# Ledger of designs, part 26: designed miniproteins, single chains

Each design is a single chain, and the fold is of that chain. pLDDT is the mean over its residues in the fold that is shown.

## One batch from the design tools (miniprotein)

Design m877
Fold by ESMFold2-Fast:
Structure m877 (fold): chain A 94 residues (1-94)
Amino acid sequence: MVKWGAGVRTDADGTSTMGAAKNGREAAELAGIPAEDGKNGYETAKSFEKAGARSAVTDDGSVGTATKPLEGGRAGMAIGDGPLSDVPPAVPPG
């Protein structure tokens, strides 16, 4: 089970909304990314990838990030079982 999560959304007008989350589902909801509950960072990031979000996961699967482009903005989330300093940056929409 993920130990921490965070979500961020930036709208077209430059307004940013951020929040801490208890799990990957809450992090995705804060970012506006549809997702199902995951057991760890890897499972949650893969769930977001299946839902059309871009994701990145550490090699050990302990940390996951996901980024989704929005109309005129972007959304991102990060989840993990380790320290926040170990979180890789979200993959930008390309």
Scores: mean pLDDT 53

Design m878
Fold by ESMFold2-Fast:
Structure m878 (fold): chain A 71 residues (1-71)
Amino acid sequence: SWVEDLQRVIDWFQGTPSATVEQVVRAVEQLLLGAGKEDRAERFRQASAGKSRQETLEVARQLLRELEEEE
């Protein structure tokens, strides 16, 4: 499930202090594109632009909540 894969990316980012915002954005974008959710991938890219590590984590968690409601 791409939802489970997104949760794994979030857990990895939260548990890996050396992980960059660029790495998590790329991972989330790849998952969303693979699921055919191009508009969601673009919105996540825009929402994470210029954000800190913690702000990006919150954006990713909000995205996960929204996508779980759509499934």
Scores: mean pLDDT 80

Design m879
Fold by ESMFold2-Fast:
Structure m879 (fold): chain A 98 residues (1-98)
Amino acid sequence: MKPVPEDIKTFFKFLDVDGDGTVSYDDLIQWLKDTEIDKDEDGVIDDEELEKLTEALRNSGFNVSLNDVKKFVKAIKSGKDGKISYEELEELYSKIKV
């Protein structure tokens, strides 16, 4: 079993601004808009935006791959009610293929 990378866990905590232990897809989209990565403002994250997100994270000191970021985004999108807890992220991350 491949664990969730520690830097993805740190990014999850960074997006969890309320400290409730959950992150929504809307929280991720809002962060992407604030960093000007989602310039289309259509609420859809494509492969080019995932690459830009990966580079932005690496520039911020996170040791993440494009595949790690893709799995993270897919896990959030697949969460119940558009939200994901860290426990759900761990379960989904191991099952998601990119």
Scores: mean pLDDT 71

Design m880
Fold by ESMFold2-Fast:
Structure m880 (fold): chain A 98 residues (1-98)
Amino acid sequence: MDEEEVLKKLDDLIANSEHSEMAKVFRFMLLNADNKEKVIEYLKEKGLHTESIEESLKALTPEEVKKAIKLTVGRATGEVDEELEKELAELAERLEAE
């Protein structure tokens, strides 16, 4: 699934009231994955900032942030990528070890 397809799925989720606020957050994170400071400021404005989220964002590369968002959107839309889930599980283990 390419980045344009993920953005379209996020726009569809924004139209659904149950997931709209989280979908807006993920959309912003996907578009600003290379500017983690801007993402952190956005999360603070939304009241969604935690030290754990900030540390995770700072520890992840832009590509890893994009992979995490793609997996989350896939799960929310019924498109599970088992290979991507395995990559993120390995990444989570690496973050816990560091």
Scores: mean pLDDT 71

Design m881
Fold by ESMFold2-Fast:
Structure m881 (fold): chain A 69 residues (1-69)
Amino acid sequence: SMEEDIENLLKGVEVLLEEGVIDEKTAEELKRLLQERNLEKAYELLKELVSRHKSAMIAAMLKELEKLL
């Protein structure tokens, strides 16, 4: 379901923050966009993040979010 997909993406944001891949401000913005169901902006932000960081987690999150667009 979309609720489960969003919950998994939110958990992914926590992992990125815990591992130091993203900062607190970026994590807060991603969580806000996901909770507001602004999936297009969440996708664009994750796309920018993967271009700056070599992270398999961000790549996996992009793939999951793409299914919801």
Scores: mean pLDDT 84

Design m882
Fold by ESMFold2-Fast:
Structure m882 (fold): chain A 63 residues (1-63)
Amino acid sequence: SEIDELIQKLEDLFRKKLANGKMSLEEEIEYLQLMLQVAELIGADPETIERIRKKLEEVKKKL
């Protein structure tokens, strides 16, 4: 399913972070974008979706 594919991508990014010790800004943006997609697909509450969006904007401003 689409959700399973997104979860797999999140797991791959997390494993990469563990191997390299830290997630880059670009990888953190990708991680947050994938989290937002999952939250929207599962019908998470508006507060949760907004929280993820705000965090994504904060990280993007650091580029």
Scores: mean pLDDT 77

Design m883
Fold by ESMFold2-Fast:
Structure m883 (fold): chain A 68 residues (1-68)
Amino acid sequence: SKSKFASSLTAYSIRLMAGDDGIEISKALAEEAYKLNIPKEEIIEAVRKNSNFTDEQIKEIEKVLEEL
């Protein structure tokens, strides 16, 4: 659901700020969001609005979503 995705995005953002591997967090977020049936475009828009994700991490999310 969208509410579950929002909670996951917040949790992953906190882990990213805490120094967890940004690329691994990006992959995990993409896979979890896709399993929740969130449209790919909505996932990308949400992470772009989240200031904790870099352009490289957003690109990794795009790549993972293209492969799913």
Scores: mean pLDDT 78

Design m884
Fold by ESMFold2-Fast:
Structure m884 (fold): chain A 96 residues (1-96)
Amino acid sequence: MLELKPGDTVVYRVVRFDADGRAHVSDESVLENLTEEDVQRLHEGISGAVEQGGLELRFSEAKSLEEAKKKLEEMVKEAIEERRPTLIIVKYKTPE
């Protein structure tokens, strides 16, 4: 499982399904240069989404923002195909 640290950058999306089985995908969210408070709040938010929201958590790691966005898109497609409510997070270090 991916560990989040201060200074990391993450991109994430949430995949959910309505009563008709339609996929609802959140807008892409980017959190750059995480503070210690960001890491704590994100861990608490992930725990709440998984335990209370019934979301499967999927982590990946990338070497660039472009790779992170590409991995995020593929993981979103997989979650839709599997019809699983999923929180998808891809981590990378901010370049420079």
Scores: mean pLDDT 77

Design m885
Fold by ESMFold2-Fast:
Structure m885 (fold): chain A 74 residues (1-74)
Amino acid sequence: SDDDRRAATLHTLEGYRAVADQLEADPSVSPQQRRDVLTFLLGSLQTLLRTAPPEVHPQIQALLADLQQRLEQV
């Protein structure tokens, strides 16, 4: 259902935020590793935006903007 797809999408976004936050918290992660993982997450979010219900597009776009800004600061 659309409700199930919305819930699944929001859960996925929480997972992506947790990964990005862990990259910033971990001093052993190199700038190149941080860039590679952020680039992968951005690609995954673009794919998710294509298939996700319209109601969660603002949350996907907000995380895309946040991760793009983090990538520019690496």
Scores: mean pLDDT 87

Design m886
Fold by ESMFold2-Fast:
Structure m886 (fold): chain A 55 residues (1-55)
Amino acid sequence: MKIESIEVVKKGDVLEVPKGTIYIKDLETGEITVEETEGGKYTAKKDGLVVVLVE
């Protein structure tokens, strides 16, 4: 996998993401959440960093 983009987000921000995997890092706690996406709109659930990965 390659990093396609890295986005700094606030809770409620809407991003357009490709089909693949996204990593969401909470900048306050350091927690990482991994989500699979089919592409389209992603709404940030918390302030953090969204790393978009493609195959």
Scores: mean pLDDT 78

Design m887
Fold by ESMFold2-Fast:
Structure m887 (fold): chain A 88 residues (1-88)
Amino acid sequence: SGEQRARQSQAMERALIERRKRAKQKTDDTLAELSAAAKKSSHEEAEYLNEIRKQIEAEMKRSQETPAEIREAWLTEARAQAALAQLK
């Protein structure tokens, strides 16, 4: 029925919003970690971490153009964690 289709469309829209919300939260947490690490780092290390943060922000912008938003947030997090590990 039309009501059934409307409910399905609404459920799919809510699922997509939740996907984007989770991806954003994960990225926001990663950006906060990079910012905290930069504050404890030398000037050179802080510049490196800020560059990684800019790359993450650029990837977030690209993720909005694809159904792979969650995957891009995960890859972004992995890159940030690798950068933090190099900092020791």
Scores: mean pLDDT 67

Design m888
Fold by ESMFold2-Fast:
Structure m888 (fold): chain A 87 residues (1-87)
Amino acid sequence: MEEKKQKFISELGELVREKFKDTLSPEVLEKVVKLVEQIVRMLLNGATDIPDDLVEEMLKLLGEKLAKELTGFLQEVIPGLLEKYGL
C-alpha cells in the first residue's frame, strides 16, 4: 500500500512539472511540486483540511490565476491516477 502511494505522489509531481515547466521558473516550479506532493501525501494519509500556511505559500508562489489553473489541473488528473494505483 505505501509503495502505491509513493508512486502516485511521484507521478503526480512529474505531471505538475511537465504542465508548468514553460510557465514557471525552475526554482518556483520545484517549490510548487514539493508543496503539491506534501499536500497530496497529507490527504492520502487521512487529512481532511490543508493547513492555511501551505495554501498561503502556494498563492505567494503562483498568484490567484495560476493557483486556480493548478487546482483545475489537479482535479482533472488525480481521479485517473487514483484509479491507476487502486487508491
Scores: mean pLDDT 81

Design m889
Fold by ESMFold2-Fast:
Structure m889 (fold): chain A 85 residues (1-85)
Amino acid sequence: GSAEEAREEYERGVKALREGNREEAKEEVDELAEMAKEGNEEAMYELGFLYLEAKRLGDEETAAYAEEKLNEAALALGSPPGLPL
């Protein structure tokens, strides 16, 4: 996917978070994580921003899910868990 596609997924995820739609928010997390694992650098950044937005909104469940997927994607790219690309 393109950087533009990653940004569109992020925008959908933020909308879902603000609407309290956790199912949709987690689907957007999954999509960004898969794009990031395929080497889409923008998707990794957008996944990190979605994690931070979930934390900011107090959605600890979606934040924890996003953190897990972010760490999984980072490991797939040969990075230590919890570090940005």
Scores: mean pLDDT 82

Design m890
Fold by ESMFold2-Fast:
Structure m890 (fold): chain A 79 residues (1-79)
Amino acid sequence: SAMEEKARKLLEEAKKLLKQIEEMIKNNAPKSDIMKLAQQLEKILQEAYKLAVENKDQETLKELEELGKKFMELVEKIR
C-alpha cells in the first residue's frame, strides 16, 4: 500500500540521518547542530512508527525499534 511504501521511505531517511548524526558526533560537530538533526530524526521515527503500526508491518516496526534504541544511545553520548 502507499502507506507501507511511505513508512519504508521514512525508515530509509531515518537510517541516513542516524548515520549523519553518528559522523557529526565522531567529528566533534557543535552540539546545537547535532541536536537539530536529532530533532528531525525523532519526528521522522514517530511518523514512520505511526504508519507501520497502522499497516501492521511487523518487520518495519522491529527495524524502527532498533533504530530508536541506537538513537537513544547516541543522545546519551551528547548529554
Scores: mean pLDDT 84

Design m891
Fold by ESMFold2-Fast:
Structure m891 (fold): chain A 55 residues (1-55)
Amino acid sequence: MNERALKLAEEAVEKELPNLDEKQQKILREQLDSFKRMLDAIDKIIKENEKKKLE
C-alpha cells in the first residue's frame, strides 16, 4: 500500500523538477528521500503486525 504513496510522491517530484532551479530541485529530492525512509519504516511495522495476525 505504501508503494502507491511513494509512486505518487515520485511522480509529483518529477513533474515539478523542470520548473525549479538547482537549489529547489536538491531540496525536493532530499525531502523525497526522507519520505521514502519514513514509508519504509512504516511498511516494516505493518508487515510485522500482519505476520503476527496471520500466524
Scores: mean pLDDT 75

Design m892
Fold by ESMFold2-Fast:
Structure m892 (fold): chain A 80 residues (1-80)
Amino acid sequence: SSLLEQAEAEIRARQAELHRTIRELRPEEADALIAQIDEWVAQQLERLRAAPEEQVPALTAAILASLDSIKATLRELAAA
């Protein structure tokens, strides 16, 4: 479905943004942190694909919010 395809594309784009932020702010820990985030995202995408279509927007929003929260936390810690 176009809804699921759009959701996955948005999640992947946000994941890529987070990868760039991690490599910029946490270069020494980047590979380990990226691996953990990629595993979590893979699990969330599997959940999203199994979900009823009416739940896809809410689940997508929650996943994006989680990725944004991680990025914000990393930026706050780097500024401290």
Scores: mean pLDDT 88

Design m893
Fold by ESMFold2-Fast:
Structure m893 (fold): chain A 87 residues (1-87)
Amino acid sequence: SPDDQRNMIQRVIDSRRSVHDAHVQAGRDMQQRIAAGDDPQQSAARARQVVDRAQRQYDQVVDDTRRGFPDMSGADIQREMYNVWRS
């Protein structure tokens, strides 16, 4: 239904927000680790790993949405995500 499609697009948007939150949290944790005397390069690598994990989860949600709604093109999904991002 149109409501089911909107809900699935909302899940994609929520997952994208989770990537942003992972960036913020990983950055904060990296700064705290460096302030505590941890190696800056290792702290940065750990932060990158956290963000990469969130990005992979986002990519999976997008792929699952595409499989669940095969009549929606990748362009349709991108357009709907963009419209909500702009709101």
Scores: mean pLDDT 81

Design m894
Fold by ESMFold2-Fast:
Order: structure tokens, then C-alpha cells, then sequence
Structure m894 (fold): chain A 77 residues (1-77)
């Protein structure tokens, strides 16, 4: 899709869906969170899949612009 504007804000996450899974074993509680986010701006579309363990997010993003497509992996918190 062609655009004529320059995106000023990175990570324009418009919506994120997450699934929270809590596993309890005796007094031990493990919290897993899975999230899917979709962000779209004037030059690119970003689809991200993230999962969180212990309050840290690991996210894999697919970014598509007018001329390029790439995959970004980053850790967030």
C-alpha cells in the first residue's frame, strides 16, 4: 500500500490482545502472558506477537512498508 506521509511515531500499537495463563503449584505461581498486537501507520503495518514470563516481554514483530518487509525481535522489560 502506497503512502505519502512520513511516520513520526514508532510503535503505533492500535490494539493488543493478550491471554493470561496462571499456573499454580503449591505455593509457587507462574504467570504466562501471550499477546498479539497490530499497529498501522501511514507508511507501515506492524503485526506483533509477544509473550511474557515473569513480567518481561519478548516480542516478534513483522513490519511491512511500501518498499520493505522485515522481521524484528526485541525484548521489552
Amino acid sequence: MLTVHTPEVESDATRVWGFDVVVTDDDLRVHLRLGVGYAENEHSRVVGVGYSVGGRWLTLQYRRSDTTRDFDFFSRW
Scores: mean pLDDT 41

Design m895
Fold by ESMFold2-Fast:
Structure m895 (fold): chain A 98 residues (1-98)
Amino acid sequence: SKKLAEQILRLAEEAGVSPNEAAVRFLESVKSRLPDDKSLDKYIAKAKAATSKEEALKVLTDFLNKYKDDPRVIQAAVGEILRYLGEIIDKELEERKK
């Protein structure tokens, strides 16, 4: 869904990761769970070519709309969200220690 794509990109931005890199990371995480899905390579290529946050959001939204019912895609999305939350928390804790 668009909301899930927006959450991934927002948390990635707070963690210091660019929108295109965040989209690539998510899609590569999905590919590790769906290695035989050749259409994933096309989405990864589109994400790498994205030059704006809007383009990255469109790639992720189009992908998530196509794969909306696949639990492995939801697992990948949750994994990325938790990873970025961990990175944000670690950064905040380090800044407070200084």
Scores: mean pLDDT 80

Design m896
Fold by ESMFold2-Fast:
Structure m896 (fold): chain A 70 residues (1-70)
Amino acid sequence: AERADVVIENKTVEEAGKAVAAALADHPAVYAAAAPALLEGLSRFPPDAVVNVRVVGEGELLVEATVTPA
């Protein structure tokens, strides 16, 4: 079964970065390895881009970014 420990939906890149930092504080064992890759991926988008991030299962990470041009 797919279990999302953190779901970041419809947030800007900056808000998503803060949510990842909060998830690290709450679940350091899960996010300590994944957070650098997540933050690096997020940094490639404009700060106002809308993104969705989901961690799925043990060691499986799914990052989905939707950019809405204004």
Scores: mean pLDDT 62

Design m897
Fold by ESMFold2-Fast:
Structure m897 (fold): chain A 63 residues (1-63)
Amino acid sequence: SPAAEAAYQRALEAEKNGDLETAARWYRYVVMNYPDSPYYEEARKRLEEIVKKHPELAPLAAP
């Protein structure tokens, strides 16, 4: 989906810029809205790694 790709790319750019809160929000958006997309597994893994290193961001990863 073009929408899933756009959301995933926004998350990657935010993560590259050190904006982990914005990155977590966009990865969560992909996980919640596009579970059948090719971006689901990578978005989930990156979100889990962000939360593991920054537990304060866990609420942004939850439903």
Scores: mean pLDDT 84

Design m898
Fold by ESMFold2-Fast:
Structure m898 (fold): chain A 68 residues (1-68)
Amino acid sequence: SAEDLAIAEEFLARLATAADSEVVGLARELARRLGLKVPEEQYEDVAVRLVLSRDAEDLLRLLAPYRE
């Protein structure tokens, strides 16, 4: 959705200025704002997907497994 794309773009911009130690925290906030179901042990995986994403659409595609 347009709202999800806007959230993804916001977090990609925040990632560009974030220290490595902040990335898991960004992943937690991103998951909360997108309403994702992420087990505690999977936030490092969400952080990896955030770092590997090329753009907002790619990020949402990479996070699709956490929607159900």
Scores: mean pLDDT 84

Design m899
Fold by ESMFold2-Fast:
Parts: sequence; C-alpha cells; structure tokens
Structure m899 (fold): chain A 82 residues (1-82)
Amino acid sequence: SKEEVKKLVFMELRLIGISATVLIFERRKAPEEVIEKVRKLRDEIEEIVREAKKKGKVTEEEEKKIDELTEEVQKIEVELQK
C-alpha cells in the first residue's frame, strides 16, 4: 500500500540520519567506544530496514524497535554534547 511505502521511506531516512551521525562523530574524533556503540545501533537499524524492505511492510514490532534504537542514538548525542 502507499502507506507502507511511506513508512519504509521514513525508516530509510532515519537510517540515513543515523549514518550521518556516525560520520560526524568520527570527524569530531569522539571516543572510540562511543563511535562503536553508535555504529552498532546503526547496524541494527539497517538490518530491520533491510528485512522490512524485503517483505514490503513494516510491522509494529519493527517500528517500535527502530524508535527505541533511534532514541538510544539521541541519548548518546545529548550525553556527548554535555
């Protein structure tokens, strides 16, 4: 459906945003453990997006998991800026 395509596009945009965050952290020479943690979160989101794209549908569980992982990235960004 058009709505499922829209959800997939928004998930891909979130993945792009987190990938940009990783690049910014690397360029700013953030602590290696912080970069590693954000890369791991990015990789988990990428896996969920890949599976959702493969079936052409986003489940509630996948949407919730991506929201949780995205919140973890945001928490790391806030802590790093303090």
Scores: mean pLDDT 83

Design m900
Fold by ESMFold2-Fast:
Order: C-alpha cells, then sequence, then structure tokens
Structure m900 (fold): chain A 76 residues (1-76)
C-alpha cells in the first residue's frame, strides 16, 4: 500500500498492468483498467488499493474470458 504512493503515474500504470497480465488478462483490457484506476487515483489516493482487489476478485470469480467481456462493456 505505502509503496504505491511512492510510484509515479507511469510506474503505477505499469504496476497495475503487470498484476493483470500475470493473471492472464489481455494487454488491451489491462490498459483500460489501469487508465481508469489512474483517473480515479488523481481524485482519491486510496482508489487503487480499494478497486484493484475488486477487479482481481471478479477475475477469480468469473474467469478471464467473462471478466474481459464485462470490462470491455463498462470501460470503453
Amino acid sequence: FEELLKLTEEELKQYIRDILLKAGVSEETADKIAEDLLKRYNNDKEAIVKLLPVYLDWLEEYGVEEFEKRINLELK
């Protein structure tokens, strides 16, 4: 958590992308999520800590294919 506050926006984006890519998410979907989380982070420094676990929980519950379908509908 505290380590995230030390990262630049570029490093935060890459951090989010790397987590999602390791979990099997496509680069396109990982980029969409990272961009959305960074926009939220600019208004709430806790946004990544609050929301990234929610995305990871959805990925675990629904699997990669269904997760990507849902993200692509919500995050155009």
Scores: mean pLDDT 76

Design m901
Fold by ESMFold2-Fast:
Structure m901 (fold): chain A 84 residues (1-84)
Amino acid sequence: MEEEKEFSKKLAELLKKYKESNEEERKKILEEMIKLIEEQGEKLGLPKPIVEISIVMLKDRAEPSEEIAKRGEELSKELSEEKK
């Protein structure tokens, strides 16, 4: 439990840096976060599918503020143009 808390804190700090970084730095930080998840999953003996889900959840948390929001804005614009 304490090791999971430490991992969560490190991941949260990387996510914060990710949001404050430019596109190139974000790719490096995302790779670092993925590696951290894989290493912790292996250390804790987690099944590979759980590690993969954790990576997907990380990407969702990192990207919703940009890709999902951007996609939502694009979709909203397309729908507004169709409703003439």
Scores: mean pLDDT 65

Design m902
Fold by ESMFold2-Fast:
Structure m902 (fold): chain A 81 residues (1-81)
Amino acid sequence: SGAPEPRTVTLSGLPTDASTTITLKGVPVTINGVESDGPKAFDVTTTGGSTVRLPLGGYDVYADGKLQAQVALEHGDTLTV
């Protein structure tokens, strides 16, 4: 399939308490000079300290509804915010 396979990802640089709601929204991203469509319509909500299932791609990261960062998971299993 054309969609990247989701993997178990650790979120770094975010609050780790379970009372914080973390939302990740898939966005288009450029990886190594190649424009990626990103994980279109891939929206995930979790809590602080949890891992998430994410494909490679670009993400807008929110904590309690506030935008924290725009980041890309280009390789590996850790998304740093």
Scores: mean pLDDT 73

Design m903
Fold by ESMFold2-Fast:
Structure m903 (fold): chain A 55 residues (1-55)
Amino acid sequence: SKQDQLDQASRDAVDRLDELDARQDAAKTPEEGQEVDRQKQQVVDELLQRQQQIS
């Protein structure tokens, strides 16, 4: 179903964000932390695009 596809897309995004949270915690400089924040935003943007395609 479309709902199953949306649920899977959300789970994939959460897994990727968890990996990025670990990288953020390991960041040695503010610049490294900002780069991880940018990648987190990209994950969210990609999730929104996937959700729109599934609709």
Scores: mean pLDDT 83

Design m904
Fold by ESMFold2-Fast:
Structure m904 (fold): chain A 67 residues (1-67)
Amino acid sequence: MIVVRGGDPRTLAFQQASEEERRARIEEIERETGLEVPEHMRADILAGDGFMLEVVESLLRMKNAIK
């Protein structure tokens, strides 16, 4: 198992998640924000990039907040 002393525990858990679980997370963010995750970022997230998931979540929440 990967152990990280610092950093985000969500990122660690996401790296160990299945592709189906990663897709479910993308869908949840899209549902919560009402915005679509960009295709290129979606591909990276599905490949297991938990950092990209955090970047996308922050970006979509910021865009939603300025509506």
Scores: mean pLDDT 68

Design m905
Fold by ESMFold2-Fast:
Order: C-alpha cells, then structure tokens, then sequence
Structure m905 (fold): chain A 92 residues (1-92)
C-alpha cells in the first residue's frame, strides 16, 4: 500500500543519522572499510527514502555528501601509500 511505502521511506530516513554516527566512529578508529560499508548502507537507505516519497533534510544530505568525499579521499590515500611502498620495495 501507499502507506507501507511511505512508512518504509520514513524508517529508512531515520536510520541515516545513526549510520553517519557509526561512520564517524569507524573513521576515527581508522577502519576505512567499515566507513565505506556504512556509506554504502546510507546510500541504500537514501534511495529507499526517495522511493517512498520521503525527502531528506538538507543537513542530512550534506552529511552524506561529506561522508562520500571522505571515503573517496581515504581510498585514494591508501592506494597512493601502497604504490609508494611497492616502489620503495623495488629499490631495496
């Protein structure tokens, strides 16, 4: 029913702040894999909320966008560090 879709969207929207809090904790702990997983989960909940016709607050959207940017930066940093380590090992 339309009510069930809207209710699912509302619940999905309400789960996003909790995922962002967990992502922040994972980031502070240096667990970037968990951070990336939480970012993916938040993206799924975002899509479900949109499908249910529920709009996210601009603040929540901004937090998701910042989380995406941080996850991307950390992956790029890890890749660069791995390439630099390999290059040093080839010279040793």
Amino acid sequence: SMEELREGGIQSKENIPGLLDEAEQAYKAGDYSKYASLFSAAGIYYSTAKFGGVELSPETQAKLDKMKAKAKEEVEKEQKEREEKKKKEELE
Scores: mean pLDDT 74

Design m906
Fold by ESMFold2-Fast:
Structure m906 (fold): chain A 83 residues (1-83)
Amino acid sequence: SNSELKKKAEELIKKAEVMIDEIDRLIQEGTPEALKRAEELMKELSKILKELRDIINQTKDPELRKKYYELAEKVKEVLEKLA
């Protein structure tokens, strides 16, 4: 089960990376429709990050924790483009 949790976390990380790239693309497009889609994807991304955090808290895996912080920094960089 620990290996299953790690595998699930790795899949969530890959999914988050794809979503962050799509959000970045939509923000760069900058149309009102694209920005609304980016907001919806941000809500979905928030759910993925919460699930990932729960797995990290359960496993206490330092590698997964490091990857989580890398994802959080990438999200911050994308959101700064809206400021």
Scores: mean pLDDT 85

Design m907
Fold by ESMFold2-Fast:
Structure m907 (fold): chain A 56 residues (1-56)
Amino acid sequence: MPELRVGAVLKLSPKDIWKVIGEASETHVIVKNERSGEVARVPKSDLVEAAQEIIF
């Protein structure tokens, strides 16, 4: 599994882009939506599976 680090940008769709702003645990990261400003704590596995593109 690719390791998600702080600063990684995940493109789930052309209009749904999230940036990793923190690491919550070995299994979870804190991400912020670039459009809405929403902050969420999500499983790393779910993000990797859902992401169309990951930019470090």
Scores: mean pLDDT 76

Design m908
Fold by ESMFold2-Fast:
Structure m908 (fold): chain A 96 residues (1-96)
Amino acid sequence: DNKKLVDFWKEFDKDGDGVITKEELKEVLEKLIGRELSDEQVEEIIKKMEEAAGAENKDGTIDEADFLALLRTLDKDGDGTVSYEDFINYLKELAK
């Protein structure tokens, strides 16, 4: 559901600057995984997300373009949709 993914992005981008920060990602990941993450673990997750998105500038944040590119790489069937559940499972795998 693209609307759920867009709403999810908007919850991350709380200050409206078009960027997901380490602090915002850490809060969400800790809630999804059910345990505390170190700053080093969150930084590694951001790096993996930037690599998967094919980000041109790996500055330790996820911008809107990186997020959209990441969703395209997660679209395994090429149907132009990524489920909210697939995205959440991807984040959980990154946090292992």
Scores: mean pLDDT 69

Design m909
Fold by ESMFold2-Fast:
Structure m909 (fold): chain A 65 residues (1-65)
Amino acid sequence: VLEDVRAEAEAGAKRLIEEGFSPEAAQAYVDTAVASVESGRLTPAMALVAGRLVAIGLQIDEELA
């Protein structure tokens, strides 16, 4: 269910912030995971992985800037 994916993604986003990710990267993780499941592109498990990859990319851009 989309609500369950959102709750899992929000919990993951809190952990990303604890790991030193920006709030913007953590929000991109949630948005990417939810959008991927809602559009039917990815399963919940793959959507969470895709969200994490997007967050990592944004964090690298911030650290290199």
Scores: mean pLDDT 80

Design m910
Fold by ESMFold2-Fast:
Structure m910 (fold): chain A 93 residues (1-93)
Amino acid sequence: IEELRREIYLLSKQLSPEVQELVFETVDAIARLASLLRKQGKEEEAEKFEKEKLQEVLDLLKAYLAGEMSEEELLKKLRELTKEILEEEEKLK
């Protein structure tokens, strides 16, 4: 998890401020939902969720930097991921 967060942070420095802001919002949403799962005693589920979603973010950033994805597509995918996580968070509150 820490290694994934570090890689995302390092890659994010190469991005526009708009993309960078959304990446950090997405990472924060992942961390909050994982924290809520841990508070419910679901530590294994929380760790699996956090690893899978951080890897998804990292893969999106790598695809964008490799020229395999447009900025518009990256922003759309990050917004969709963030909305999904926020919806799930609301169900746990």
Scores: mean pLDDT 80

Design m911
Fold by ESMFold2-Fast:
Structure m911 (fold): chain A 85 residues (1-85)
Amino acid sequence: MEEEEKEAKELGERVGKAMEEATTTLYYLLGLVKGDEKLAKEMEEKGRELGKENGEKMGKEQYERKLKEKEEERRRREEERRRRE
């Protein structure tokens, strides 16, 4: 059980970090398209803040989803065992 929780937490952390990096890059590029390098840097900082917030939320959702998938797999294995009895 604890190992499954650790895996889900690590997945959530990786997803969170990836979302932060992706959002930061996207906002920087959006700033360049809409304006100049100054706007791009302002958008990059805003994207980093939004990326951290969204990354934390996405990380939590992935953590919960991973735990639910593990629970469903356990339930299916129990159902298969009951069918064999």
Scores: mean pLDDT 76

Design m912
Fold by ESMFold2-Fast:
Structure m912 (fold): chain A 90 residues (1-90)
Amino acid sequence: GFERLRERIDEGVAKWAAERTEETMEHAKKVAKELLEKYKDNKKANEAIEHLMKAMELAESDPEKAKEHALKAIDYMEELAKELAKKEAE
């Protein structure tokens, strides 16, 4: 799952930079804002969403920083998945 996302981060950033439009960026920002409000009390979720948005914004202008933010977003998402798995294993 998450390891495969990390291995494909170069492709993901390049594809987003090439294929994104202003409309898709505006929609992504709207979704991110809604998710930040929904998960406002979950710091790891907020960090994951913030880093993912920065990765998407920087993909064309600064792909190296975009990759760094995308990797941090994946790290926070993996931590969240592990926490959810522990709660379900009760």
Scores: mean pLDDT 78

